# Ledger of designs, part 78: designed miniproteins, single chains, continued (2)

Each design is a single chain, and the fold is of that chain. pLDDT is the mean over its residues in the fold that is shown.

## One batch from the design tools (miniprotein)

Design m6878
Fold by ESMFold2-Fast:
Structure m6878 (fold): chain A 85 residues (1-85)
Amino acid sequence: MVEELLKEIEEEEKELRKLSEEEIERRYRELAALANAGDEEARRRAMILAAAGNLLKIEEAGEDVEAAKKKIKEEVKKLVEEEKK
């Protein structure tokens, strides 16, 4: 489950590389608005896009992408463990 979600984040990051920062932010705002309206799938999609966007920014800045992936994995693990309880 955690690994599957991390793969989704990595695939989303690859797609986001084709987009401008403005377009990425626009898509996030759309998903966040739907999530705020109670759309659970939109909330999940918004989280994936936010994580993918953060990875892209870290890569563009020349920062440690592997350290960022580790933090995302820990965050995702907490969410999955909370859902199971």
Scores: mean pLDDT 73

Design m6879
Fold by ESMFold2-Fast:
Structure m6879 (fold): chain A 55 residues (1-55)
Amino acid sequence: ALRSRAEAEAALREAERLLAEGRVDEATQLMKQIAAEFGDDAELLARAEALFAAY
């Protein structure tokens, strides 16, 4: 579970790295975790959605 917004930010960066490496399933799982724990953080969700729109 993500404990803090800093961990969510780190998970977003990790998801971006995984997408760049073609590891889409792992990136998708991180995005789902961010949405589940920070679903009310519109900025984090918008950034996660933008990452998947780009890949």
Scores: mean pLDDT 75

Design m6880
Fold by ESMFold2-Fast:
Structure m6880 (fold): chain A 67 residues (1-67)
Amino acid sequence: MLDEILEDPTGRRIVEAAIRLFKEKGVHNTSTRDIAEEAGVSTATLYRYFPSKDALVLAAGLYEQRE
């Protein structure tokens, strides 16, 4: 659930990094590696929170609508 992820500082950081990169260069040009680097986490840690890039896109969209 998005709320549970946002209560975790690492999960929140990953979602915020994804939103920033998606706005800068678009979803297609943003890799999970780019998002992990921006969030300051390993790709393994990113995949622990989000099993795919599609999951990150969904979470970022839901997060942005809650602002």
Scores: mean pLDDT 76

Design m6881
Fold by ESMFold2-Fast:
Structure m6881 (fold): chain A 57 residues (1-57)
Amino acid sequence: REAQREAILRAAIELMAQGNPTTRQIAEKAGVSVGTLYSHFPSKSALLLEAQAAADA
C-alpha cells in the first residue's frame, strides 16, 4: 500500500521536471491504474503539491 503511494509520488516528481503531467501519465509511470492513484490522493492538485513539497525538501 505505502509502496504504491511512494511510486506515485516519485513518478509525479520525475514527470513534473518535463512539464505538466496528466494523472494517466503519472499512473502509468508508477505502474498503477488511475483509480489506484485516486485512492491515495483526492486530486491531481493534492498529488502535485505533495510531490513539489517532497522535491523541495
Scores: mean pLDDT 78

Design m6882
Fold by ESMFold2-Fast:
Parts: structure tokens; sequence; C-alpha cells
Structure m6882 (fold): chain A 76 residues (1-76)
């Protein structure tokens, strides 16, 4: 999806700029769109990136939630 890809690219750009909270939310949005489209690999990759950003923010419990969500999607 070009919409999901746009959010993922936006997340990558914001992450590079150090806007970590914004990056995480954009990756999360990309993951939601990929998931709704049945692109479970795309969704898992986006949620993993959100988890990585939350880990960088020290939000370890939130990072764990996104990693677990990604892992469940990879089993589909």
Amino acid sequence: SSKAESYEIGGELERQRGHLETAAKLYEKAGEIYEKEGDYKGAADAYRKAGEVYEQLGKLEKAKEFYERAEKLEKK
C-alpha cells in the first residue's frame, strides 16, 4: 500500500531527525494499515520498527507490546 509505505517512510525520516515519539506513531500507523490490507509481513516489520523506537525512548514495556504484536503477525 502506498499509504502504509508513506507512513513508514515518514517514520524513518522522523526517526533520523530524532523525533522519536512521532516516528513511533508513524510506524504504528503504517503497521495498522498493512495489517488491515493483509500484508502481515509489512505490518510486522512496521511494528518492529515502532518497538525499536520505543526501546530507544526507554519505554521498554511498550516496545515489548509491539515486538509481541509483530511476532504474532509473522505466524500468519
Scores: mean pLDDT 88

Design m6883
Fold by ESMFold2-Fast:
Structure m6883 (fold): chain A 67 residues (1-67)
Amino acid sequence: EEDARRSGLAAARMGAAGDSAAAGAAGHETYKVSPTEEQREAGRRAAEAGVRGDAAGAALWGKMAAE
């Protein structure tokens, strides 16, 4: 839970900075360590947005995973 929040927050910060690749990697880590399906879904969507170069989308989903 703390790991998921930490990774989600990292995705949000990196996406806000325009680093879609780093945001995507943090989103993937959030997916990996998330205990709830909602947090896993948010982490997965952040990772996919990062792969597409959508830094803003990755930031949004990372923030949602961090709550």
Scores: mean pLDDT 77

Design m6884
Fold by ESMFold2-Fast:
Structure m6884 (fold): chain A 86 residues (1-86)
Amino acid sequence: MAEKERGRAEVFAEVDRLFEGIRQALKDIDAGKDPVEVITELLKRGERAAAGIVAVLTALDKGYKTREEIMKASNELIKKAEELLK
C-alpha cells in the first residue's frame, strides 16, 4: 500500500491546501474585501475549516479580547456568510 509514501505527501497537500485557502482569504481581507464575502467564497468551495479559522482570525484582528467575544463575533461572521450562500 502507498500509505507510507503517501502519508507525507497527502498530509503536506492537505496542510498546503488549508493554509493556501486561509492565506488567500487573509490577503483579500487585508486588501479591503469584506470578511463576510471572503468567508462566503470559502464556504462555496467547501472549505469549511478554512472559513472557520478565517472567521476567528478576523475577530482577533478586530481587537476582541475575550474568548466569549471572539466566539460570538466569529459565529456571527459564519452565519452571515451562510446566509449569503443561500
Scores: mean pLDDT 75

Design m6885
Fold by ESMFold2-Fast:
Order: structure tokens, then sequence, then C-alpha cells
Structure m6885 (fold): chain A 70 residues (1-70)
């Protein structure tokens, strides 16, 4: 599996974890996807994944439900 396919898979697993209410796992998957996109030189995709992970982590730390992933 290519790094791009692994990054996409992690992002999809992040969405599934988020829908299941497992926000810690969701944030971890998006963070790992961002790392792989960065290794690929896909800086915009990496930044988007980091933003999603940061938003989820901030909401969890505040004891709130994260907003929609749109």
Amino acid sequence: MSLEQQALRLALEGVEAYEAGDYETAAAHFREAARLYEQLGLHDAAARMRAIADEIEAAVAAGTTPPSLG
C-alpha cells in the first residue's frame, strides 16, 4: 500500500472513530494521516488533517463534543 493510500485509510478510520464517538482515536488517526501527507509533500492535505485533529483534541480537552467534520 502506498503512503498516500495509508494516509487516506487513516483519515477514513478517523471519520469512523468520530462517528462512533471515539474522539481520542479519531484525533490520533487524523494526526497520523497528517504526518504521512507531510512526508508525501502534500502540505495542504497535511494542514487540513492537523486542523481536524487539533479541533477534536481541543473539544475533548474542554469536555465538549467536537463540531461536525465539514
Scores: mean pLDDT 80

Design m6886
Fold by ESMFold2-Fast:
Structure m6886 (fold): chain A 92 residues (1-92)
Amino acid sequence: SLREGLIEALKRLQELAEEEYKKHPVIAGAIYNLAKEVLDALENGEEISPEELLRKVRAIYNLAEAGYKKGLISKEFVEVARRAYELAEQLL
């Protein structure tokens, strides 16, 4: 499902952020925390509006794109972040 795909993408973003944290703590930490907030809402029943969900996932994608352009994160990071954003848009 779209929801399960989004959860998988967000979990992969957390894994990638943990791997990069020692080298790039600011960008990796920001992506990790945004992904955690969305995952906590989707899996643990914390309140999040569809608009807030999309806004946070868009922020992840924008951070990933900016980080990749600066050489701070991998292309896989951007591809997973883009997939999460596309799935979040389809859930609205």
Scores: mean pLDDT 86

Design m6887
Fold by ESMFold2-Fast:
Structure m6887 (fold): chain A 63 residues (1-63)
Amino acid sequence: EIEELLKMKIEERAKVLVELLKNGVPEDEIAKIVQEIIKKEKLSLEEVDELVTKFFELLPKAE
């Protein structure tokens, strides 16, 4: 149950990060935001991998 809530929260954060990138926030600033999330939420390596994976899945297909 706690693990499920954390995964849903990761997806929501990935969506926010994609919206920031779409709105012109530089990739360097997105990287800093991700690092702050990791520090504040004490994300495990698995949770970080899920966040990064969801972020790339939500990026618009450039093709």
Scores: mean pLDDT 72

Design m6888
Fold by ESMFold2-Fast:
Structure m6888 (fold): chain A 75 residues (1-75)
Amino acid sequence: MDKLLEEAARRVADAWLAARPAHAAAPSAEARGQAYLPVVRIVNEFLENNPEITQEEIDRLSALIQRLLAEAAAA
């Protein structure tokens, strides 16, 4: 599971970073939501494919995503 969480976190972080320019340029809340739709789809697909995932593993996934985003912002 740990490797799957790390791979999922990286995919989510990469998609989030790729969506940032479109989100920043979005003229409305609806357009901002549309910019991050690929991120939402990746997360939903991961949860659907891993229905046994625990809250602890979800918390770890969230922490990994936050760390990757912070690292990218610092670079």
Scores: mean pLDDT 78

Design m6889
Fold by ESMFold2-Fast:
Structure m6889 (fold): chain A 69 residues (1-69)
Amino acid sequence: NKIGELGKQLSSLMFKADELLKRARDLLRQAKASTDEHRRKELLRQAKELLDEARKAEKLAKRYAQEYL
């Protein structure tokens, strides 16, 4: 069942994106609280990596939604 598989993959990707966004927000919060420039830069880099991964998951989910349509 192609529709069932697409729905399952969509749910998985959206859950993954939400978790990555949550982690990114936590890192951004830590970066704002940091007085150490090197630590702040490291946290911002890690947050950006998580945001990029979340965007990849959202892009893939959008492709599955477009294929279903």
Scores: mean pLDDT 81

Design m6890
Fold by ESMFold2-Fast:
Structure m6890 (fold): chain A 61 residues (1-61)
Amino acid sequence: MRVASEEEARALVDIILDWAKSNGEFNEEAILKLLRSVLEGHGLSEEEIERLLEEARKRLA
């Protein structure tokens, strides 16, 4: 898919955070950079990406 819905984008965030936890990746900056790249690849706007990254950051804290 070239453009993800907000629901699909949230699912992608959940999948990546679960992947990071399962693989022992706890570096917040590395996880957030990976999330940004994936969300950009799915056609999300910068505003949507920033909002989802802020939510992910809260979940990692």
Scores: mean pLDDT 75

Design m6891
Fold by ESMFold2-Fast:
Structure m6891 (fold): chain A 74 residues (1-74)
Amino acid sequence: MEEKYNKILELTKKARELVGNDPEKLNEAYTLAADILAAEYFNDPEAKKRIESAPPELVEAARYILEAMEIIRD
């Protein structure tokens, strides 16, 4: 559906803009997205610690990535 595709593009664009379109920082945001899932679903204390020490903009970018991934999985 066109609406799902447009929302995925919007969310991924917001994530990229938050990291200044830096591919290295974008990769860090993807890694942090995995840590957020590990913390929420598996109560992983190491993942929680990494999230706490991460820059706020990377955490926000990671959340946009997770929202986009949830739409793709639907």
Scores: mean pLDDT 80

Design m6892
Fold by ESMFold2-Fast:
Structure m6892 (fold): chain A 83 residues (1-83)
Amino acid sequence: MALRIEARRLLETMSEEELRELIEEEKRLGLELAESSPIAAAVRAAFLEALAEVAEEAGLEELAELAREAAREVRAALREAFA
């Protein structure tokens, strides 16, 4: 999956602080896009899910949980938008 390759590349090139900022921005954008652009919001959630998996594999458990929580919030907003 291309998203996992990109997530791994970002994990290798960005600092943990930069990754935390990225996670918060992707979450914010996903929440904003949930009703107007659900496909774009779903792609952002999928990226956050991929980043969480790659961070967990790298032993960055706090970063992985932050990304996982962000993905869950975006997925919840998408479910509410279609309810």
Scores: mean pLDDT 84

Design m6893
Fold by ESMFold2-Fast:
Order: C-alpha cells, then sequence, then structure tokens
Structure m6893 (fold): chain A 72 residues (1-72)
C-alpha cells in the first residue's frame, strides 16, 4: 500500500539522518585531530565521514523511489 511505502521511506530517511549525525561527529573529531597536528588521523576521519555521507545519500535515493511509487 502507499502508506506502507511511505513508512518504509521514512525509516530509510531516519537511517540517513543517523549516518549524517555520525559523519558530523567524525568531522568534529577530524578538526580536533588537525588542531593537535595529527594530520593522518584527521584525513582518515574525513574519509570515513565521506563514506557515511555517501551511504546516507543512497538511503535518501531509495526513499525517494519509494515516495514516487506511493504517489502513483
Amino acid sequence: SAEELLKEAEELLEKARELERRAEELLREAEEAERRGDLERARRLRLEAEVLRGLAGIYRGVANILRERAAK
């Protein structure tokens, strides 16, 4: 049903928000590492944050498809 598709989309968007929150935390840790001169740690944390943002984008993409199907 359309309602079930919308609920699934909402769950995926919540997962995307959680991944974005984790990415923001990693970016804050990266800034602190850079401030302390740990450039290697800062680079790794930024790369990890980028991966999490990519995953969040995938979840949002799937949620959009489900919302489109619910509207038909």
Scores: mean pLDDT 89

Design m6894
Fold by ESMFold2-Fast:
Structure m6894 (fold): chain A 68 residues (1-68)
Amino acid sequence: MGLDDSAPEAVAAAVRALALARGAPELAEALAPLAAEIVASPPEEARALEAEAAPRLRELHLAYHGAA
């Protein structure tokens, strides 16, 4: 059972790990509701929310990774 436990959960886990690694646990709290909403939402709404959140999540990921 379960429909999608990869994309939303992976994103939520990555956000939490990044926030903790950066000493910014408040970021996890800010982004966790978005991730939870994506998980709870139907696929069409989840896609829209994910697309809207992607730039912010990418910025956090870029800062963590230190991409040249």
Scores: mean pLDDT 59

Design m6895
Fold by ESMFold2-Fast:
Structure m6895 (fold): chain A 90 residues (1-90)
Amino acid sequence: EARELARKGVELEYEAMLAKEAGEEEKAEELFKKSKELFEKALAISEEEARLGYYEAVTRLAPELAAQGRLSPEEAAEAVAAAQARVAAL
C-alpha cells in the first residue's frame, strides 16, 4: 500500500504542477496539499516502499508527460532528479 500511496502522491504533484502552470493557483495548492498527505501516509507505513514508489512513478510519468507535450524535457529531467534526491534522503 505504501508504494501505491507514493505513486498517487507523485501523480497529484504533477497535476498540481500543471495546474500552477495553467494559472489555476488555488487548485494547484489543494493538489500539492493532497500529494503531501499521501507521501506522509506512505512514509508512515514503509519508508522503503514509499521511496520505491516515488522513483517508479516519477521515472514513468515525467517522460510520458514530456512525450505528450505537457512537460518540457527540462521539467521532466528536473522531476526525475528531484525524485532521485528524495530517494537518497530516505
Scores: mean pLDDT 75

Design m6896
Fold by ESMFold2-Fast:
Structure m6896 (fold): chain A 75 residues (1-75)
Amino acid sequence: MTPQDIRDQALRLGASDEAAELIEEAARRLSERLGRPVSLEDALSAVLSDFGRADDTIGASVAELIALVNELVAA
């Protein structure tokens, strides 16, 4: 899964354009760091960690994580 594929997946799941851009950038950075493809969940966890909200990933669905990123970028 490429960073572009992850962006497209996030947009389909209700991410804003602003949130999708941050998620794509996080996916790209993680993929480069790890030397492997990353998941949407990996990218979301990285974005939320950058906002200091890593604890909010515990027990949350992908849709809930996307909604949270939307709120954080709109603030």
Scores: mean pLDDT 80

Design m6897
Fold by ESMFold2-Fast:
Structure m6897 (fold): chain A 62 residues (1-62)
Amino acid sequence: MATGEGEAGGSRARAVVDGTKLTVEVESATDEASGRAAALIAAVNALKNALEAQKAAYLASL
């Protein structure tokens, strides 16, 4: 399981990978498309970092 979260422009995004399932949730206090996009990009970048950390830990355990 890996998760990434981001917040921007009054919006919050969370991306979760659990097995073969990817779930993306976006919560917005305003209908601000730019804020929602920025929050989602931040969440995806955080998820990428979490997955790369899991990969590095796995390789280090070999």
Scores: mean pLDDT 76

Design m6898
Fold by ESMFold2-Fast:
Structure m6898 (fold): chain A 95 residues (1-95)
Amino acid sequence: MEELVKKAEELRKKGNELFDKGDYETAAQYYEEAVKLYTEALGEKSPRVARAYLNLGLAYEKLGEKDKAIEYFEKSVEALPDNLLAKKRIEELKK
């Protein structure tokens, strides 16, 4: 499992670098792949899966894809139910 987690962390880091450069579409693709690897390694309910879904939601929020952003923030809450940041984002976007 450590090997898959390390690969997912590398993908998430690359996604963060692209997000910081304003390439939100490509960042989302990297975060999506990181979610797959984290989920395979750790299962659906882990803090790392929740964080990767949060990153996906933020990327889609930047792209103006409100419904897609809400979907991924909700998945982040499903993975980690006490995820207050994702819950706040859902409330703000559903306004």
Scores: mean pLDDT 86

Design m6899
Fold by ESMFold2-Fast:
Structure m6899 (fold): chain A 91 residues (1-91)
Amino acid sequence: TRQKILDAARKLIREKGVENTTMEEIAKAAGVSKSTVYKHFPSKLDLYRAVLEEGIKEMEEKKKKYPWAKLFIDYIIEQSRKELEDLEAKA
């Protein structure tokens, strides 16, 4: 269930951006209730933080598979880590 919510959130955020993506849309896309989303992620910021953390993990795995893209992937990872630090500072 948690993974379905993360997958739905990641897809919607890529299509519309964080600001235009609602917890209701994420719940519908994941095939769960809004209450279930809030049970796993108490706020939209908690969900976005988890999405960024999962994205970083995927990029680290891609860096191992595609070493020639290391500089580009490292840049993406660094930007995502900075976003996480900003979210933690504001929380």
Scores: mean pLDDT 78

Design m6900
Fold by ESMFold2-Fast:
Structure m6900 (fold): chain A 97 residues (1-97)
Amino acid sequence: ASPEQRARAIEYLRRAAEAAEAGDLEAAAEYARRAVEADPSNAGARLALEAIEALRAGDERRAAVLTAALGVEGAGAGLEGDEELGEALNRAVRALA
């Protein structure tokens, strides 16, 4: 993905986390969807969307598994030096836990 696509996806992930922190899972899902559309190669954005949609569906087990996978993606981003992506994904994990 281009740097511009990555930056937009990270910004939408931050907004998704903020919406989830506020308890607005519908807004969180919309922002996570926009993150996936901005950068379809961002595995963390897709996992965040799937975790939020699982919570909206009341599938707590699926949401927990997807949130754990999201945590692994956040840690991986940090290890690769993408601190902005890692922080956005970790913030989403904290909001969904």
Scores: mean pLDDT 86

Design m6901
Fold by ESMFold2-Fast:
Structure m6901 (fold): chain A 80 residues (1-80)
Amino acid sequence: EVEKLKEKAEEKIKEGEKLLKEGKELLKGKTLEEILRGIGTVLRGIGLIWEAYILGKKIEKLTGKETEVLKKAKELLSKA
C-alpha cells in the first residue's frame, strides 16, 4: 500500500529535518553539554531521513517513479 508508505516517509522527513535544525542550533552553543546534545540530535535526525530514504526507495520499486519524498531525503542527507 503505497499511500501509507508515502505518509510514513513524509513524517520521517519532517521529524528528521526538525531534529537537524534543532541540533544545528545546539551546536552554536558555548557549553560542552550543548555541543554533545547537538551532535546526538543531528545523528537522530540523519537516522530518520535515512529511514525515509529507504521507504522512498521501496515506493520507487513499487511504482517505477522517484517520489518527491525520495528527492527531499537525498537533498537533506547531502546537506547533513
Scores: mean pLDDT 81

Design m6902
Fold by ESMFold2-Fast:
Structure m6902 (fold): chain A 78 residues (1-78)
Amino acid sequence: MQPEILELLKELEEKIKEAEELIKEEKFEEAEKLLKEVLEKLEEIESRVQLPEEMKKFFEELKKRVKELLKEIEEKKK
């Protein structure tokens, strides 16, 4: 496993937490933009790298959280 990939996933987790804070502040456009950037980066990693099982679980958790937050934004914007 490359240490760089783990650090990148941790950085993406921090960005997800920042997006959660933005949603609480009702900054939906900023949160949506940040989450879309995170999702794009996660999809890039998935397409280029075969992740170990333990790392794959963390990756899948991050991807699920991003999708859930994007859905929450869509529901709150209505």
Scores: mean pLDDT 80

Design m6903
Fold by ESMFold2-Fast:
Structure m6903 (fold): chain A 87 residues (1-87)
Amino acid sequence: DEAFKQGEANFKQKNFQGAADNYKKAIAAEPSAKRYANLGRVYIALGEYEKAAEYYRKALELDPRLGMAADNLIEALKLLKVSTADF
C-alpha cells in the first residue's frame, strides 16, 4: 500500500503531519489494528496525546491482543494526565 509506505517514510523523516495524513489514507483504504497503532504513535510525536489515545483504543478494538497498542495507550493516557495536571 503506497499511502502506508509514504506514511512510514514521512515518520522516519520526522514529518509527523505528513505521516498522519498518509496513515489516515491507508486506514481509509484498509483499516487494521497496526495502522491505527502507527497513527497513534504519530500523534504521540506531535504531542497530541488525546488523539493518540483515541487511535490506540481503535487499534485494540480491532485486535485486543496487540500488546504494543495496549502499552502505548497506557503511555498516552499518562502523558495526557501529566499535561492536564495543572487544570
Scores: mean pLDDT 79

Design m6904
Fold by ESMFold2-Fast:
Structure m6904 (fold): chain A 57 residues (1-57)
Amino acid sequence: GDAELRAALGALLAALAAGDRAAALAAARRLLELMRAAGVDSPEAEAGLRATIAQLE
């Protein structure tokens, strides 16, 4: 549900703010997986997450 998506987004934002690249990469991948599992149809959000993952790799 929405709680898992909010937690994953919060983890991503916290990791980015801390400059923790490994934590940010893990959180971004988790958020993308949760969005897909929840059937979130947001091409803009998915593209943004994919770009973030690519930058952190």
Scores: mean pLDDT 79

Design m6905
Fold by ESMFold2-Fast:
Structure m6905 (fold): chain A 92 residues (1-92)
Amino acid sequence: MEAIMQEAEMTMILIGATVARRYADAEGAAEAAERAAELLEALESASPETLREARGVAEAALEAARASEDPEAAERAEEAAERLRELVRERE
């Protein structure tokens, strides 16, 4: 939509990817992936760079899910990552 809004959304996705990669916590990674998915859905268009960062968030969430000892947190992270990957695929 607006250039300023798109820049803000991109920045939040990039921050989400950074946060997810630093967390081994499945719950935190799930929140980051869910946030990235909402931001990506709000964007009218996404750059290849933004889509690449969104894929990074999804991959980080899957890794956190595999490391998790909490089955509910792991399931949430897997679902969030899958949704984000689907959105990225649709935008490519």
Scores: mean pLDDT 72

Design m6906
Fold by ESMFold2-Fast:
Structure m6906 (fold): chain A 80 residues (1-80)
Amino acid sequence: MKKEAEEEIRKKLLELGVDEFTASLMARAVVNAAENYSLEEAIKRVKTLVKNLLDSGYLTEEQAKKVEELLIEFVKKLIE
């Protein structure tokens, strides 16, 4: 289940134009956040990760918006 979720997130991030390394890193971080934290804390960590990647130039403004929405949806699915 967890390994399948990580792979699904990674593939969807690649479809949004995120590079392979950043997509893999974010997918793993989202699954780890969902496993180890409450819904509220996991969402906070995902938002912080996306902001840090945007500020560092690994994501564009348009990518960051779509990526944040996608990752929050997956966090909700995994914690349910």
Scores: mean pLDDT 83

Design m6907
Fold by ESMFold2-Fast:
Structure m6907 (fold): chain A 99 residues (1-99)
Amino acid sequence: EKDSEARKLLFEGQYYLDKGDYEKAIEYFKKAVELATDPRLKAEAYLQLAVAYLKMGRFDEAIEYAKKAIEYADKDPNPVFAQRIKKLAEKVLKQAEEK
């Protein structure tokens, strides 16, 4: 199933993000977005892309993907999930705008 593969790619991307290999992390998160059909998985992948770009100092991309994370979080009917993603995305937006 595409969503199961997308979740695996999210975990691999997180591993590289934690190692400081932001370019590899971005590759895995972009693949996760492409495979994901669940808006929840897309929201998580976009949030991780925003974080990776922020850590690279690529603030315009960080802002773009943080906004996409909020957009896809709002497509999920679970308000707790949406609030969690929005709170994290808003932190990315604030940090990227303070460059």
Scores: mean pLDDT 85

Design m6908
Fold by ESMFold2-Fast:
Structure m6908 (fold): chain A 86 residues (1-86)
Amino acid sequence: AKEALEKAKEAAEKAKEYAKKGDAKGAAKAAIEAAKAALELAETIEQITRAIGLILRAIGAELDGDAKGAAEAAEEAAKLAEELAK
């Protein structure tokens, strides 16, 4: 639980750095890692659905070249991981 939460937070910070560079691909990869870490902490169908939704949102941001949107998805994934680690 603690390792997955730390991984989600680190991935969200990396996504933010990639977004500052305008690297939508890097930001999306980091967002997917953050969402996967949240998925590891998910125990209910609703929580699993939320984590998968964030993965799909990160993929969509990469396709659109939206580095900021990818970083936002990563930040939401880190918040979800923090909620689920309680």
Scores: mean pLDDT 85

Design m6909
Fold by ESMFold2-Fast:
Structure m6909 (fold): chain A 59 residues (1-59)
Amino acid sequence: MEEVQRLAREGKEAYEAGDYETAARLYREASRKAQEAGDVATAKVAEAESRRAEELYRQ
């Protein structure tokens, strides 16, 4: 949980800074770690945030 919360916080900070590439990676990592820990609800939220950041990402 601690690791997931840290990654989500860092992702949010990157998103607020306009660094959508970093935000997408951090949220994706948070989703993966949450899934691994069995927290499906948190994983889904992080995945949605990652997709939002990816939409705004330059690729």
Scores: mean pLDDT 79

Design m6910
Fold by ESMFold2-Fast:
Structure m6910 (fold): chain A 72 residues (1-72)
Amino acid sequence: AAEQAALDQAGARGTAVRNRLLESIKKAEEGAEETEDVYLGYGIKAMRDEDVGANNIQELIDIGKEIIEKLK
């Protein structure tokens, strides 16, 4: 996959990004304090569950922030 190839080429930096995505999902599921990682986790869940497209991490964070704001 092109994304996997890009992460492999990035080496340790690619591994760090992958680990951050997994940790962000976990924090969102645990109901952690409202942080950038929680926003990212909500954005990833929206992409998975609601077929919302995102091209980068910043878009996922923005989507998650909008979701959390709507829940307030």
Scores: mean pLDDT 62

Design m6911
Fold by ESMFold2-Fast:
Structure m6911 (fold): chain A 72 residues (1-72)
Amino acid sequence: SELEERIIRLGKERPEWAPALIQLLDHPDVNVRRAAIKALGEIGDPRAVGPLQRALADPSLRKEAEEALAKI
């Protein structure tokens, strides 16, 4: 959870990292993917919409992806 919290904080402080966070949506670690989803939702970058819609296909991340999309 500390890693998740750090990724979210860094994303909020560095919105220019949105492309890197989008790449983390394909990371093998589900906790990293979840953190990237939350960070992208907080940043609100519309480039994340397509990648986040694909994340809806993963049942373990669907709720977080829906919440992130609602913020964009």
Scores: mean pLDDT 79

Design m6912
Fold by ESMFold2-Fast:
Structure m6912 (fold): chain A 81 residues (1-81)
Amino acid sequence: MRAAELAREGARVAARESEDPRLGTAAAILAIGAEFMALQKRYEEAARDARGAAEVARRGGAERAAELAEEAARLAEEEAK
């Protein structure tokens, strides 16, 4: 599922590119949660977790991770109805 793949990449980028390691870890955990929810077809939960990951990633300065998480949220919302 594309949303899950983007969430996973978002987690990797957040862990690598965050200026604050605590915010990077928090964003990565939320993005992994979004991946897991999307794989279970819990798209509403996946979108929520992905949006949370994007917010935390942006606060940590990981703009690319935030963009990946936002796209994952958008795709999950399209599936959720």
Scores: mean pLDDT 84

Design m6913
Fold by ESMFold2-Fast:
Structure m6913 (fold): chain A 96 residues (1-96)
Amino acid sequence: GSMIEKKIKEIEELLERLEKEEDMEEKIRIAEEIIELIEELIKLDADPEKVKELLKRLLELLLELLKEEEDKENILRLIGLILRVIGLLLDLELKE
């Protein structure tokens, strides 16, 4: 419905913002917000193929951030987010 469409648009805008952001703490914060919105999309029973597309795009960005990060706390946060994205992808594959 319209709520699903609005959340997809917000996620797409946040993904674009994440790609352009230069501050690592803000990048991690944006990534956390994207995951929360994707979890809400799953709860709303959004199209699993669209959800997987968004999760895969986020995973690629998180892996690139992990390559650049030298701060241990931020590395651990990024690993936590990566594991959460992988978990959501696996759950979607098992549901289908």
Scores: mean pLDDT 87

Design m6914
Fold by ESMFold2-Fast:
Structure m6914 (fold): chain A 70 residues (1-70)
Amino acid sequence: AEDLIRAGEIALAAGDLERARAYFEQALAAATTPKQKAAALEGLGRVYEAEGDLEKAQEYFEKAKELDPE
C-alpha cells in the first residue's frame, strides 16, 4: 500500500491524473491499517483537487482525517 501511495504521488507530480487515481485506488484496496487508508484517501483528494473538483476533494480529505486525525 505505501509503495502504491508513493507511485500515486509521483504520477500526480508528473500531472498524470489518471495514473495517480489508479495507484491511490489500488493503495486504498490494499490498505490494511487506518493510516494506510487515510493516506490513500488523501491522495484521491489531491487528484480531485488537481482536476478542479474541490467539493469531492474536500469529502476525501475529511474521510482521511476521520481515520488518521494527524
Scores: mean pLDDT 81

